# Designs tried in a protein design run: designed miniproteins, single chains. Part 98

Each design is a single chain, and the fold is of that chain. pLDDT is the mean over its residues in the fold that is shown.

## One batch from the design tools (miniprotein)

Design m3398
Fold by ESMFold2-Fast:
Structure m3398 (fold): chain A 91 residues (1-91)
Amino acid sequence: SKIEELLKKLKELLLSNVSNKKDIEEMLKEIEKLVKEKKYNEALLKLGILEGMLRLMKHILGELSDEQFEEIEKIIKEIEKELKKKEEELK
């Protein structure tokens, strides 16, 4: 549930600030689906791809301010921590 709440926060921040809204929304939906299916390592991989895409949006497209990107990165790192914790609980 905490992962789902963080994904919702991430979605709200991203969909208000980027031109590539549809692709971002679809990727976030895939991550949410993987979390619900308890495929936490696959969710971590998808999250890493999303982070890379957002870095390009910030540095190449200029779509995100430094402050916006810092807030987004903080949420991504919190999701990553929770996903790793869930994966460890399955061992």
Scores: mean pLDDT 79

Design m3399
Fold by ESMFold2-Fast:
Parts: C-alpha cells; structure tokens; sequence
Structure m3399 (fold): chain A 113 residues (1-113)
C-alpha cells in the first residue's frame, strides 16, 4: 500500500469522525502520515473519553488501521487488536479500548516507517 493511499484512507476516516463528533481532527494539513496517525488516534481517544456514547469513533479508526496493516502484511495481529478494541468500546471500557487503540496505532506507525 502506498503512503498516498494510506493518507487518503486516513483523510476519509477523519471526515467520518468529523460527522460523528461535529469537530474536524485537522489531519489534512499535517506533513507526514505518522503525524496524521498520532493526531487522529489522540482525537478519537479524547472524544471517546469525553463521551463514551461516541465509541463508534474508536471503532471506525480501529477498522481503518487494521485494513491498512492487513495490506502491509500485518493483518493477523492488527485484526486481533481490532476485535479486542471493538469489544472494549462496545462495553464502554474506555481505558482498555484507549490502550489497545494506542497499541494498534504504534503497530501502524512501525509498519509505515
């Protein structure tokens, strides 16, 4: 998967998150995909911590990161983390979902760099 394709996918996910939260994560202006990943993950976690009913923000980002990692040959590990994030998020377990999403984001950063 090219860096441009990853960038487009993160921008699409940011637009979905904006529709859910009413706030733009402002990732399009960032110079690197790694900075986009870090900002988007922090935005999703902060939104979920502020309002746990917005768990779909964390779920949407987890799905996007798992799809990116799958195309980069890390699908098995990424999908396992995605399933655990979705379970924790759906149960309102904010801290578990946040920690697992940070782990998935770190895996995505390592795969891109």
Amino acid sequence: MSLEEVRKKLIETAKIIERITGENPKVEELPTVVEMLEKLAKFAIDAFRKDPSKYVVVVQLARTLAEILEKMGKGEEARELEEKIIEAANKGDVETAAKLLEELTKLAKEAIE
Scores: mean pLDDT 86

Design m3400
Fold by ESMFold2-Fast:
Order: sequence, then structure tokens, then C-alpha cells
Structure m3400 (fold): chain A 99 residues (1-99)
Amino acid sequence: SAEERRRRAEELGVELTPLELREMGFKEIPEELKKKLKEKIKEVLEWLLKNEDPEEVLKAIEENLSSVSPLLAQVGRVVAEWLRGEMSVEEAAERIVEL
């Protein structure tokens, strides 16, 4: 269902974002962990394209940018740029890992 897809995406997002680790006071992420996170972020982004409408994802990002943390807002902006075709999935995953 749509609710099950949203829960899965949230669970994967929580596991994959270096931003939550930084918010918890973890300032440095090992290079090996960054590489693994980048690959998992790519999988999540590709999963979104297969299971969600890009226009609906863009709308949800724009509507929620002011209500999420500044770091999650930055992730949302990168995802929006990727969905608009302004960057590759590889570049989007790299930018998200470096946030």
C-alpha cells in the first residue's frame, strides 16, 4: 500500500542519512561508511522513481521544506534537483552524503 511504501522509505532514509548522525553530535563520518551510505542512497532514489510519481515527490518536498530540519531541507533540495534532471543519481547521492 501507499502507507507501507512511505514507512519503508522513511526507515531507509533514517538508516541512510549522515545528517542524523551529525545532529546526534557525530561530526566525522569514515570514508568507508560514506561509500556504503552513497550506494544505499542511490538505491533509495532509484526506488522512489519506480514507486512514486516524480511530480508528487517534488510537490511534497516543496510543501515540507519549511517544516523539517535545515539538514533535511537540504536533502529535499538535492532530491528535487535530481528529479528535475539537473544532476545524475550519482551526483545527488554524493551531495547528500556530504551534507
Scores: mean pLDDT 68

Design m3401
Fold by ESMFold2-Fast:
Structure m3401 (fold): chain A 104 residues (1-104)
Amino acid sequence: SKELVLLEATISLQVAGISFDAWLLAKKTGHPLAEEILRQAERLNELLGRNAPYSELLAQVDELIGLIDRAAREYPQYRAEFEALKKDADNVRALLEERARLLA
């Protein structure tokens, strides 16, 4: 459907944005946790690109959210940026739930 096409395009754009922002944060902090966030964001993009099962996509976005929470605690000077990144990841999670509902 047109709704599904627009939803999938929105998910792809949101995930691309997460990867870019994670890359910028990794460059700013130089810390292993920020680099791990980038790797997990890139993995989410890879899983989405290969149309991975919904459960695998959810597990990956939940892992990403957990890492962002940890990084926000370790880098309080970048807390606002990490919280914005978490909000984007939460939005992707919600969009994946909606996509799963439309495909059921």
Scores: mean pLDDT 84

Design m3402
Fold by ESMFold2-Fast:
Order: sequence, then C-alpha cells, then structure tokens
Structure m3402 (fold): chain A 66 residues (1-66)
Amino acid sequence: GSMAAELAAAKEEAVRRAVEALAPLGVDPQTARDRVTAALDKAESIEEARRAADREALGLYLEAVD
C-alpha cells in the first residue's frame, strides 16, 4: 500500500543522508549504509525510521571523532 511505499522511501532517504553526512568524516560509505540499514530493519513507521537512522548516524559520528 501507499504507507509501505512511503516507509520504504523514507528508509532509503535516511540511509542516503547518513552516508552523505558521514563521508566527510572518513566513514566508509558501505559501513554507514550497512549499519543504518540494519538499524532501520525493525522500524515500522516513518517517525521510528527517522529516529533510528538519526541515532545510528550519531553513533557513527561519535565513533569517527573518538
């Protein structure tokens, strides 16, 4: 249905944005994609997906600057 397509699109956009944001910090694009995608696997809503992606991206950012 439309909601499933919107959720899938939101997950793809969240992964893309995380990869783009983390690339200047030296985070490997594939590593960022894999970890954010895994974090999004259990998200059942657009809001949950955005929060999960933001949380995982923040974790990757903190690992990169530590």
Scores: mean pLDDT 82

Design m3403
Fold by ESMFold2-Fast:
Structure m3403 (fold): chain A 82 residues (1-82)
Amino acid sequence: DLEKVQEEAKEALLEAARMLEEQGDLRGARELRSTAEIVKEFSLEKAKAVLEGAKLTIELLKQGVPAAKAFMEGLKKVAELL
């Protein structure tokens, strides 16, 4: 279901952005919020890739990985899946 994956991707992006902002990565937070605004334009494949990238950023932040590194690893994950 495209709409469900788009909504899950948006929720994950906004949660990742919140966590990045709390840890001082305002640039990463702003970039993920901008991505969340256009999630309805994504194909199913792109929405799935973005969801996995955002989930990885969240997981790394929970493990204590620095915000900028967690953000970059999420971006790398999206690129690998596309």
Scores: mean pLDDT 89

Design m3404
Fold by ESMFold2-Fast:
Structure m3404 (fold): chain A 90 residues (1-90)
Amino acid sequence: SIQEEAIQTLESAIEELESRISDDPERTRETIELLRRAKEAIENNDIEKLKEIAEELKRKAKELENKGDFEWAAYLESVAKMIEETIKKL
């Protein structure tokens, strides 16, 4: 299902961030917490919370882009877009 695909994408993102926590521990932990909250919101069909988290992920992506981390910024933006598409199909 679209919900299961979204959860798997978030779990993969969390695992990737946990493996890279030494690069920027504070920012990485903040992002992991957002992804965990997104996963919980998808499991609970909490559309309003998902919208808030998608906006926060887009904000984090812009911050990373401004610092020249274009690859990771694109990744977070893709996760936010996946959440937005999931909302449309819930």
Scores: mean pLDDT 80

Design m3405
Fold by ESMFold2-Fast:
Structure m3405 (fold): chain A 94 residues (1-94)
Amino acid sequence: SIKVTPVDAEESDLDPETKKYLEEADKVLQEMAELYKKGVDVKELEELGKKGLEYLKKALEAAKTEKAKEIVEKAKEVFEASLKQVLEALKKQK
């Protein structure tokens, strides 16, 4: 199972608010994976993807250190790549 937060990120590098939003983005990513398995419409996954990106935006805004911002930017790249892969795979099913 993929997570947006890097495995080498220390808890001390993230303020509680940034961590909260990263955890919400991880939940959205897991929900996207489950909905993909159920064969939902592309639109439903796109709307859920937008919700995950909004959590990542809030995480970045809450980040107080350069290291925390770097962690969030890497998390965003992982999320965006996963979203694109899932949407492309779903579109190719027909």
Scores: mean pLDDT 77

Design m3406
Fold by ESMFold2-Fast:
Structure m3406 (fold): chain A 91 residues (1-91)
Amino acid sequence: MERYLEEPRRLFEELAEASRDDPPASPAEVAETVAYLEQLKERIRNARIPHQDEFIAFLDELRQTALDNPRYAAPVREAALLLEELLNTVP
């Protein structure tokens, strides 16, 4: 289960470094990213998967990162999309 967070964390780090000098995202883009993260958290809670608390904690970290550092809203969304893709392949 930890391995499902490895690639999303790595993607976030790579994209965050690439976006370090980018202008901050608009408040609307940040709000959209936060809304997506909350929807994904709800889907994870309903899926009853092992170690779901680790996935929820990761998404909460991403949410706080987007709020504190708006320039990272796009990296946050990409990492969450990868996690969603990986979770959709779990039986």
Scores: mean pLDDT 79

Design m3407
Fold by ESMFold2-Fast:
Order: structure tokens, then sequence, then C-alpha cells
Structure m3407 (fold): chain A 72 residues (1-72)
């Protein structure tokens, strides 16, 4: 839950897409050091895509984290 809340905050408060991507990637890398770069990138990209499609930051963050967890 804390991780989803932190990711939601990044997705909701970042000034642009590049900053949102970089901070989200750093957060997920820190929590999942054994995850591949491709899996982390896929999770972040999915979260950002859902946000762009009008999903809440909480839903986008949750789906991103759950997607990554399914690969671990």
Amino acid sequence: SDLIEELAKILGSSPNVGVAYSKSLELLRKHFPDASQDDIDEAVTLGMLLRMQGRSVEDAARVAVETLLKKL
C-alpha cells in the first residue's frame, strides 16, 4: 500500500512525463532490485498510459505495481 501511495504521488505531482517516468522508475527499482529493467519499464509505461487515458493516479499506480509483482 505504501508503495502504491508513493507511486500515485509521483504520477500526480510530477511537472512533466519525463520527470514522472524517471522518478517512478527509481522508486520501483529501489523496491524491486532483482526485477529486470524491461519489467520495470513496462510497469511504469503502463501506469503512465492509464493516467493519460483518464484513470486515477491511484488506479494507475496500483495496476503498475500489480503488473510488476506478477512477473516476480
Scores: mean pLDDT 82

Design m3408
Fold by ESMFold2-Fast:
Structure m3408 (fold): chain A 84 residues (1-84)
Amino acid sequence: MLEEARAQGLDTLEWEFTFRVDANGTLTLESFRSRHGDHPTTRDIRDALEDMVRAMERGARMTSEPPGPERTFELRGWQAVPRP
């Protein structure tokens, strides 16, 4: 957990990304934000998330059924990194 990582003497890379699902079920990454935006690990996470979104866009509707109005999903996460 975030608090446990901090207690273990680790820094945390905190990030937030927003996905949009259009009326056809197409998933798009709207935004990516991080307090450590230029950190190499943050860039790697962003690239991986963009790859996942592109894979989902190619073949999958976001939900099984039914297609609905345009929706936005906000997800937040963190990753522990060693302190200098």
Scores: mean pLDDT 58

Design m3409
Fold by ESMFold2-Fast:
Structure m3409 (fold): chain A 76 residues (1-76)
Amino acid sequence: SKAEEYLRQGIAAFEAGDYETAYRLLAEATKELPPKESLELDVELGLALIAEGLNMPELAKKQLGKAVELAKELLK
């Protein structure tokens, strides 16, 4: 599915250290996921954005990492 493609690409971008691309691709996946799974992923992505806005890049990376862990679970 299109959601699975975005999830896989987002995970790969994160593992390559491209955090901006990872965020964007996972955000695109939320548009293609069912409401519950979309909301769960949106919460983790939102926390990453809040951390970035607070100039806390290590926390932003950690929260994006949690979104990636959730994305991996959604692909099982």
Scores: mean pLDDT 88

Design m3410
Fold by ESMFold2-Fast:
Structure m3410 (fold): chain A 102 residues (1-102)
Amino acid sequence: SVEEVRRTLERHGIRLSREAIELAVEAVSLLPVSHPISAAAYLALLLAGQHEKTGVVLSGQEELEARLRAATTAEEVVAVVQAFAQQRGLTVEQLLPSVLAE
């Protein structure tokens, strides 16, 4: 949920806009992920342009962040994530790693 993602981010000293968190939560609900709260926190950080706060070093993460920041709907976020994963030879699960682990 939006509140669980917000609390997870706040526990790590991170405060993001409600809009970024809501968009990330909606997009993750449409993606095949095992850890939805962690995945939504990661996407919310990228949507807010804060990839450095993820603590993750992924090849192309800055490019993924740029593409995600251009997305305005959950469907656009999903399309960007799936296309990026396919282009990099990764699964969606591998692209959305467990960050800010609960």
Scores: mean pLDDT 76

Design m3411
Fold by ESMFold2-Fast:
Structure m3411 (fold): chain A 106 residues (1-106)
Amino acid sequence: KEELLKELEELIKEAKELAEKTEDPILKQAAELIVESAKLLKELIEEGKISLEEAEKYLKELKELIEELKELMEKDPKDLEVILRAIGLTLRAIGLLYDLELIKKK
């Protein structure tokens, strides 16, 4: 869908801006991983390598990762809970990127 591609372009732009704004190196890595995942998802949609239903599911997960990233950026980066949540966000982003890479190689 043209709409999915547009939403992914908007998400890529937002994630890049968040990566540039954050001073937290863990959150910056998470934002950069979200950018790469969104770019790969866009490529898979354009190449017809993923169903629209599956693509919508991954787009929803990417949006959830962006909201968590934005919430963590408003918190104290020295708080242990915030650090652990940031690590968790990074691991979720890595897992999503890995899933998309596997779809690409099918």
Scores: mean pLDDT 86

Design m3412
Fold by ESMFold2-Fast:
Structure m3412 (fold): chain A 110 residues (1-110)
Amino acid sequence: SEEELAEWLGLSEEELKELIEKLGFSPIPEERLEALYERFWADPEFPRRLEHLLGERGELLAEYTRDGITLRIYERGQWELVAERRAPLAVFRRALLTAELAGRKVMLKS
């Protein structure tokens, strides 16, 4: 529910609704998107980068398929989809709970 999501984000229900409305921001430029994608798959510090991004009111949405994982990055003022790619479990093991919670947020706002 919206209450559960608001509690997870540390927001009021009203603040959550405002945040959801802001999810319609302009996409991240393609060049930056590709750079973020390469960084996320190659960087062994990816889990710490993810925690930092989320701490700055960023959000990672992860969609799992048989052959890979699709990442959607929400940054303050922006929303963009990262290309689907298969990742080592170690890369997102620390981010798995956050990705699941982010996926729940998508289900609640969609």
Scores: mean pLDDT 43

Design m3413
Fold by ESMFold2-Fast:
Structure m3413 (fold): chain A 94 residues (1-94)
Amino acid sequence: MIKRKYKFKFEMEKAVPSTVSVFVDASGTAKVKASSGEEGEAKGGETVELEMPAADVIEVEVEAEVKEGDDFVVRVAIHGAPVKKAEGEIEVLE
């Protein structure tokens, strides 16, 4: 399996509590870490929900194990707070 790391950054319109939903469809296990320090794990087709305290910026990192040649999907959503700007970065790990 190969590892892929995805970083998501959300700039919030207001600093209010929110929930982050991370959907992962990968052939292996994915680890999710939020800027709040909350962590979760998911595997194929599972969603991790993380509760976030009020913050101006929310960051989420997802490290997924994928079989070589397999496709995978990561979707991140913020619930309960308006997002001003969203950005994503992708790193390929060994």
Scores: mean pLDDT 76

Design m3414
Fold by ESMFold2-Fast:
Structure m3414 (fold): chain A 116 residues (1-116)
Amino acid sequence: ARASLEQARELAREALEAVRRGDLENAIYLTLTALTQLHKAAEEAGNEEVAKKVEELGRVVRRAVLTIKDPERRREIVELAARTVLEAADAMLANDYEKAKKILEEGIRRIEELME
């Protein structure tokens, strides 16, 4: 769990740096990889509610990058997703799974609003 959380945090940080450089394709790859590590950490921790929210965030991000053609909106969605993973991983590292769940729920809601 801890190793997967630390990997998710590092990948999310790298994704945010890729966004800053305008490297959106790498930012997407890194964000989706970070989500995979965060999901693994939630499953290893036995927290089914958080694992489900990570899976939902992953589905929303994949849908967004496939359907949104505007580069600036895609950038905003990927940046928000990477930031959500980073904040959720930090909460889980602090053993605050309730905070992690709320962070994931808010991230999902904000990305869905950007897709409208």
Scores: mean pLDDT 88

Design m3415
Fold by ESMFold2-Fast:
Order: sequence, then C-alpha cells, then structure tokens
Structure m3415 (fold): chain A 66 residues (1-66)
Amino acid sequence: MPPLDLSGLSKEEAIAAIEELAAWLRANSDDPGLHALAAVAVHEARTGSEEGVRRAAEYLQALAAA
C-alpha cells in the first residue's frame, strides 16, 4: 500500500495521494463495493473543501487497513 501522510501536503498533492491510494485499492481488491466507495471518496476529495480532502484520505486509509 502506498503511504498516505497528508501532513505538509498542498490540497493538490493531497488529492493526488488520495487518487493514488484509490487506484491501488482497485488494483489489489476484486470487491466491487470497495471500488465504488473508493470512487466516491475521490469524487468528494475533488469537489470538497480542504477538510473534505482530509476526511476522504482518512476514509480510504480505513478501507485499506480493513
């Protein structure tokens, strides 16, 4: 799993890290529910505030850790 540490990252860098983690989840899981949740998190990160980006990252990390 690629490391996801948002400390010191810009919003653009944080969104890129979230997209990379979502892509890793899709490549390493055959669960269509997990793929759908990853897609929703990426959408929220792209359309949300800076707080929305951080929450999306925390959510994807929790999914990857489960």
Scores: mean pLDDT 73

Design m3416
Fold by ESMFold2-Fast:
Structure m3416 (fold): chain A 73 residues (1-73)
Amino acid sequence: MSRQEVIKYTAAALMMMGMAQDYRIRKRQGLPVPTLDEMVSAFTSQIDDSIPEEEKQKLVDRLRENYEQIERE
């Protein structure tokens, strides 16, 4: 809701989009794709440490939803 929160959410969204695009490219090329657990681990290690745990959980839930969609493609 604050300007800082909008920036943090935008950065997280761009990261999720990049991860999804990398997954699609790898799958199309027949390369190994990351598991859900690997993507969650990579995502949570890179997002802003100042994000509260409740908000981090919401971002992780969104990442899980995105993974389910791209896995079914």
Scores: mean pLDDT 78

Design m3417
Fold by ESMFold2-Fast:
Structure m3417 (fold): chain A 74 residues (1-74)
Amino acid sequence: SRERQIRAYEVLVEVAERDPRASEEFRENAREILERVKAGEPIPEELEKALLRFLTLNPDMLAEIVARINELPP
């Protein structure tokens, strides 16, 4: 659902904001994606690629985000 998608990106932003390994660029990108999703706007492909690249290079952060998203109610 769209509500679940918004909550998933809220988890992404929460992890990005509190994890000291996160770059400022990653935090800015995460916040922009959340704002766009909340507004019903498409996520720019380059922004999504930048986010995914950072998470791929930080597998422990990716694992935390995935675990928290999987715990979200349907």
Scores: mean pLDDT 83

Design m3418
Fold by ESMFold2-Fast:
Structure m3418 (fold): chain A 102 residues (1-102)
Amino acid sequence: MVDRIHEEILELLRETVGLSEEEVEKVRAFMEEVRATGELTEEKIREIAAKHGFEVEEIIVASALGALVLVRTESGKTLPVAAAKNRYFAEVLLEKVREILE
């Protein structure tokens, strides 16, 4: 299920980057809004990131099926955040997140 893959991304980010519970909830909210948004353009992704307190460092993937974005938190941590609308794309983005966090 797509939700399980997103939870796996969140757990990977929590463990690797050392996110606080508040930061995890902000990442979750970002992921949920990206998944709910029909028009995933670079502009919309930047709007969603800013709404949840993230500064966009780089947009790695932006498509109708999902996004992968390198963001900076208010605490100064840099992390890849990914969200996808289908299971196949979610699995692809999870693999890319793992590669970035090596």
Scores: mean pLDDT 83

Design m3419
Fold by ESMFold2-Fast:
Structure m3419 (fold): chain A 66 residues (1-66)
Amino acid sequence: SLEELRKKAEEEISKLTDEKVKEEAKKQIDYILELAERGQLSLEQAEVDIEGVLKIAKEKEKEIKE
């Protein structure tokens, strides 16, 4: 469900430690969830897109922390 996807995304975002990366990921994920809520994106595609955002966020955070 959209609610379960949102909760899962919020949990993963909370694991990010860099504030800028966290804010950027949250904005992108909120946009993806909005598209899914409007029916412009399937829940399955939204989940894939959210995973992509989180992967990029984790990579950026790793680079910052070196």
Scores: mean pLDDT 79

Design m3420
Fold by ESMFold2-Fast:
Structure m3420 (fold): chain A 95 residues (1-95)
Amino acid sequence: MSPFEKIEQTIKDLRNGKISLEEAAKRLNEILDEIWKTSDGFMRMILGSYIANEFVDLARELNVSREQFEKLVSTFSDSYVQSLALEGWTLEEEE
């Protein structure tokens, strides 16, 4: 299964109420960690950006507070992914 398919399955499980947003954040971080072990930096950057954007959208759909979102983002080990998610949240909040 491709990393992209794993990400899509995690999002689907969350939208179907099978897992919590906290569990989804953990699974997405585990997928990123697997990519870090087996892939070059280019793939890590692409999938990290994709995960950050999808996570912001999901948290917005679930009406998560800024404080709860920041706590969830802290589950990501990659500072670039954390920064992208926090920036995405702030940008959409200003609209």
Scores: mean pLDDT 74

Design m3421
Fold by ESMFold2-Fast:
Structure m3421 (fold): chain A 79 residues (1-79)
Amino acid sequence: SAAFEERVRELALRLVEAARAGDLEAFEEAARELLELLRSQGLPESDIANVEGELERARRLLLEDPERAAAVLEEAAGL
């Protein structure tokens, strides 16, 4: 649905902004909301696991190289 697609896009943009800022708390809040949204919409477990993997990669980069963390998220989200 258009509402679901827009909410995913909003959360992806929040993750990118939090990553660029090096804001781990804002990142984790947006990541939690995204994963809850995907689960609530009945996405396959494999798709959720792929999103979790991209979030983990960005999380590892966030404090050391926030611009690279943001780039990884932008690529994964098609931004």
Scores: mean pLDDT 86

Design m3422
Fold by ESMFold2-Fast:
Structure m3422 (fold): chain A 101 residues (1-101)
Amino acid sequence: MEEERLEKAKKLLEEALKDAGLSVTQFIAVSIDIAALEFAGVPREVAYLILALKYSKNKEIQDEAIKMLSEITGISPERIKKLIEENRFDELVAEVRRALA
């Protein structure tokens, strides 16, 4: 079940990056963002979901990523959505780290 969530989160990030039309150079930036989140103590599956929300404005991708992130962290979907809409990604990362500690 955890392996299935990791693959689903990875697929959501891949779909988000495709939706955003990212170049090879921008892919390097995403890889750095993943490494930075993992260094900050965020699990890889959660890092994928946060970055999918950061890079895609597609409603279906966002709704699925919010749902999965809420299920993993226990943070409400409404709270996650508000933080994303307000560009408060650093606060979202802090709340995720607290929830998973």
Scores: mean pLDDT 81

Design m3423
Fold by ESMFold2-Fast:
Structure m3423 (fold): chain A 67 residues (1-67)
Amino acid sequence: SKLDELKAEIDKRIEELRAQGKTVEEIAGEMARFAMSVEDPELQDDLISYVGEKARELRAEEAARAA
């Protein structure tokens, strides 16, 4: 589905940004902007939710490494 394709694109871009040394907050911000650029409001809402979940996972991973 288009939603699955866009989620895969988000996952790929997260890994690319991590490889570039971007911070968790920079990655979260770029992915939120990507989700909000989607013209279809149904897909946009689903992607915003997905980005929020991915951002929480990234922050939890960073916190675990810092502890």
Scores: mean pLDDT 83

Design m3424
Fold by ESMFold2-Fast:
Structure m3424 (fold): chain A 72 residues (1-72)
Amino acid sequence: MKYLVTATGLTDEQADELIARAKELGGKAVKARGSVNTVIVTNLTKEQAEELAAFARELGAKVNIYEIPEEF
């Protein structure tokens, strides 16, 4: 089972730091730029998602974790 983490409310520098951490864990990260930056990370295990979510919260982000059901 794969997990997705979203982190909203980050500066450009904080978003880049989170993306770097996500890549080190083997995740796939995308930055959605708007009035507020959102980082979306996929391809995580539950443990990696929880670790990344804790890191994002330390940066001051609002974080959600979602389970992604995989088909064959």
Scores: mean pLDDT 80

Design m3425
Fold by ESMFold2-Fast:
Structure m3425 (fold): chain A 87 residues (1-87)
Amino acid sequence: MKILVAGFSEEMVERTAKAYEAKGHEVYKLVLDESLSVEEQAEIIEKKAKEEGADLVVVVADATNLERAEEIAKKLEERGIKAIVEG
């Protein structure tokens, strides 16, 4: 499937993207600007997911931004985008 990996650090996004690529998925990457609101981040992710035709969005988080990632995933689901959080 086509997966969009979105996260707050390039290292975490790259690591997660490589894991999904190793499983045979086509992966797109997006590094988020933490200064933006949850709504703005969800809008940016939705746009990228639709442009790439992503089947799934994976929002990658560490302990410092896990709650924010969960809020983004919830916003994406409300917009009809299938999303999960990994951290």
Scores: mean pLDDT 87

Design m3426
Fold by ESMFold2-Fast:
Structure m3426 (fold): chain A 100 residues (1-100)
Amino acid sequence: EEVREEVIKHLEKIDPEFAKLVREKGLTPEELRALAEEHYRRAQEIVRQANEEAKTITDPKELRELTIKAVAEALIHVGRAFLYDYAARLMEELEEKKKK
């Protein structure tokens, strides 16, 4: 619990909204890693769907618009995944330090 509060205090300096979410939901490192994995999978699915849709597009302008949209949506999920994974790793590192 003390380790979790130290991580949340650190996250408050980086992203106050995310720190509040972690505190309110009581997210564990395992739960945070699961959320990161889910967001990575969503980013991959967005790219996969865009690639399938691209096969039916012959207009370069429409292909460009599809690419921009897919990249923007995928980057949002990658950013969220990175933040969740970072929080989980930080909690694990602080627990290891307190064992010595």
Scores: mean pLDDT 78

Design m3427
Fold by ESMFold2-Fast:
Structure m3427 (fold): chain A 95 residues (1-95)
Amino acid sequence: SEELIEEIARRVVDNIVVVGRGHGIVLSDEEVERLIKETARVGLELAEEFGLSEDELRDAILTFALRYYILRYYHNQSDEEALRLSREYVRRLAE
């Protein structure tokens, strides 16, 4: 469900942000909210396209959020590029 995907996205992003602070990466509240929304949106798109189980959805959401975070903040990719590459990656895994 949409509500379940949003809850998973919030929990995943919150955990990534907490870990990232330990590595000196600090996101604003607005950046955190945006990442949660983008992660939930991708999760919904994958659920609709591929009919993923709850466990597959959790894995896809985690993989997307973590890959986006690493590309954006550790590899200094643009937001657009990090989003695109992370989406492409999780779609290939869902096939």
Scores: mean pLDDT 85

Design m3428
Fold by ESMFold2-Fast:
Structure m3428 (fold): chain A 73 residues (1-73)
Amino acid sequence: SMVKEQLERFLKALEELEKAIEEAKTKQELEDLLKGAQRGKELIPKLPLPEEVKEELLKRVKELEKKIKEKLK
């Protein structure tokens, strides 16, 4: 199903983002990852996914954004 396929793609993207945050060694890498997370927050509400799925994805992206911001301080 389209919902399952899109959810799987976004879950993989979130996993990759989390690993990239953990492995990031420079301020520039963290800033680029922050831009990615911010784009995700803008895009997710517009996706053709159930509202509860979008809320869960947004929550995860916001948690990753917070983690990036904490590392940039």
Scores: mean pLDDT 81

Design m3429
Fold by ESMFold2-Fast:
Structure m3429 (fold): chain A 77 residues (1-77)
Amino acid sequence: AEMLPAADIIAEYIEEIQGRPLSPEERALLTAAAEEASGGRNLKRNDGRLSVILAVAVDRLKAAGIELAKVEPNPLA
C-alpha cells in the first residue's frame, strides 16, 4: 500500500466527514497539527497512529474556534 503524508490522509478523512472541502486556512492549521503529531512521517491509510494524529488535529482546530461535525476517533474503524 502507498504511504502518504499523515496530514493528507487526515485532511481527506475530515473533508469526507464534513461533506465539504477544507478552506486553505483550515487545511494549513490541520497540516501543521498533523505534521507535529506525526513527526512529519508518511503513513499507510490503515496505520493505527492515524487515530492519535486525528485527535490532535481536531483538538487544534477546536482551539482555533473551528467546529467539525462528528469525527470518529479512529478513521480506520
Scores: mean pLDDT 73

Design m3430
Fold by ESMFold2-Fast:
Structure m3430 (fold): chain A 63 residues (1-63)
Amino acid sequence: MKEKIEEAEKLLKQARDHLAAGNYREAFKLASEAYWLAQDDKKLRDEAVKIMKEAIDGMEAAA
């Protein structure tokens, strides 16, 4: 459904903003939600996975 894709794009934008601010846990949560909403969109799912990996790397580097 188009509404789920638009919500996924919105969540990915928010996840990127949190990632840039160093809020890695929140960025991971938002990207995970976007991943599940974008089930039929490989490009959005791939972007969500990239953000989730960057958030994990940031959390590990900060620990």
Scores: mean pLDDT 80

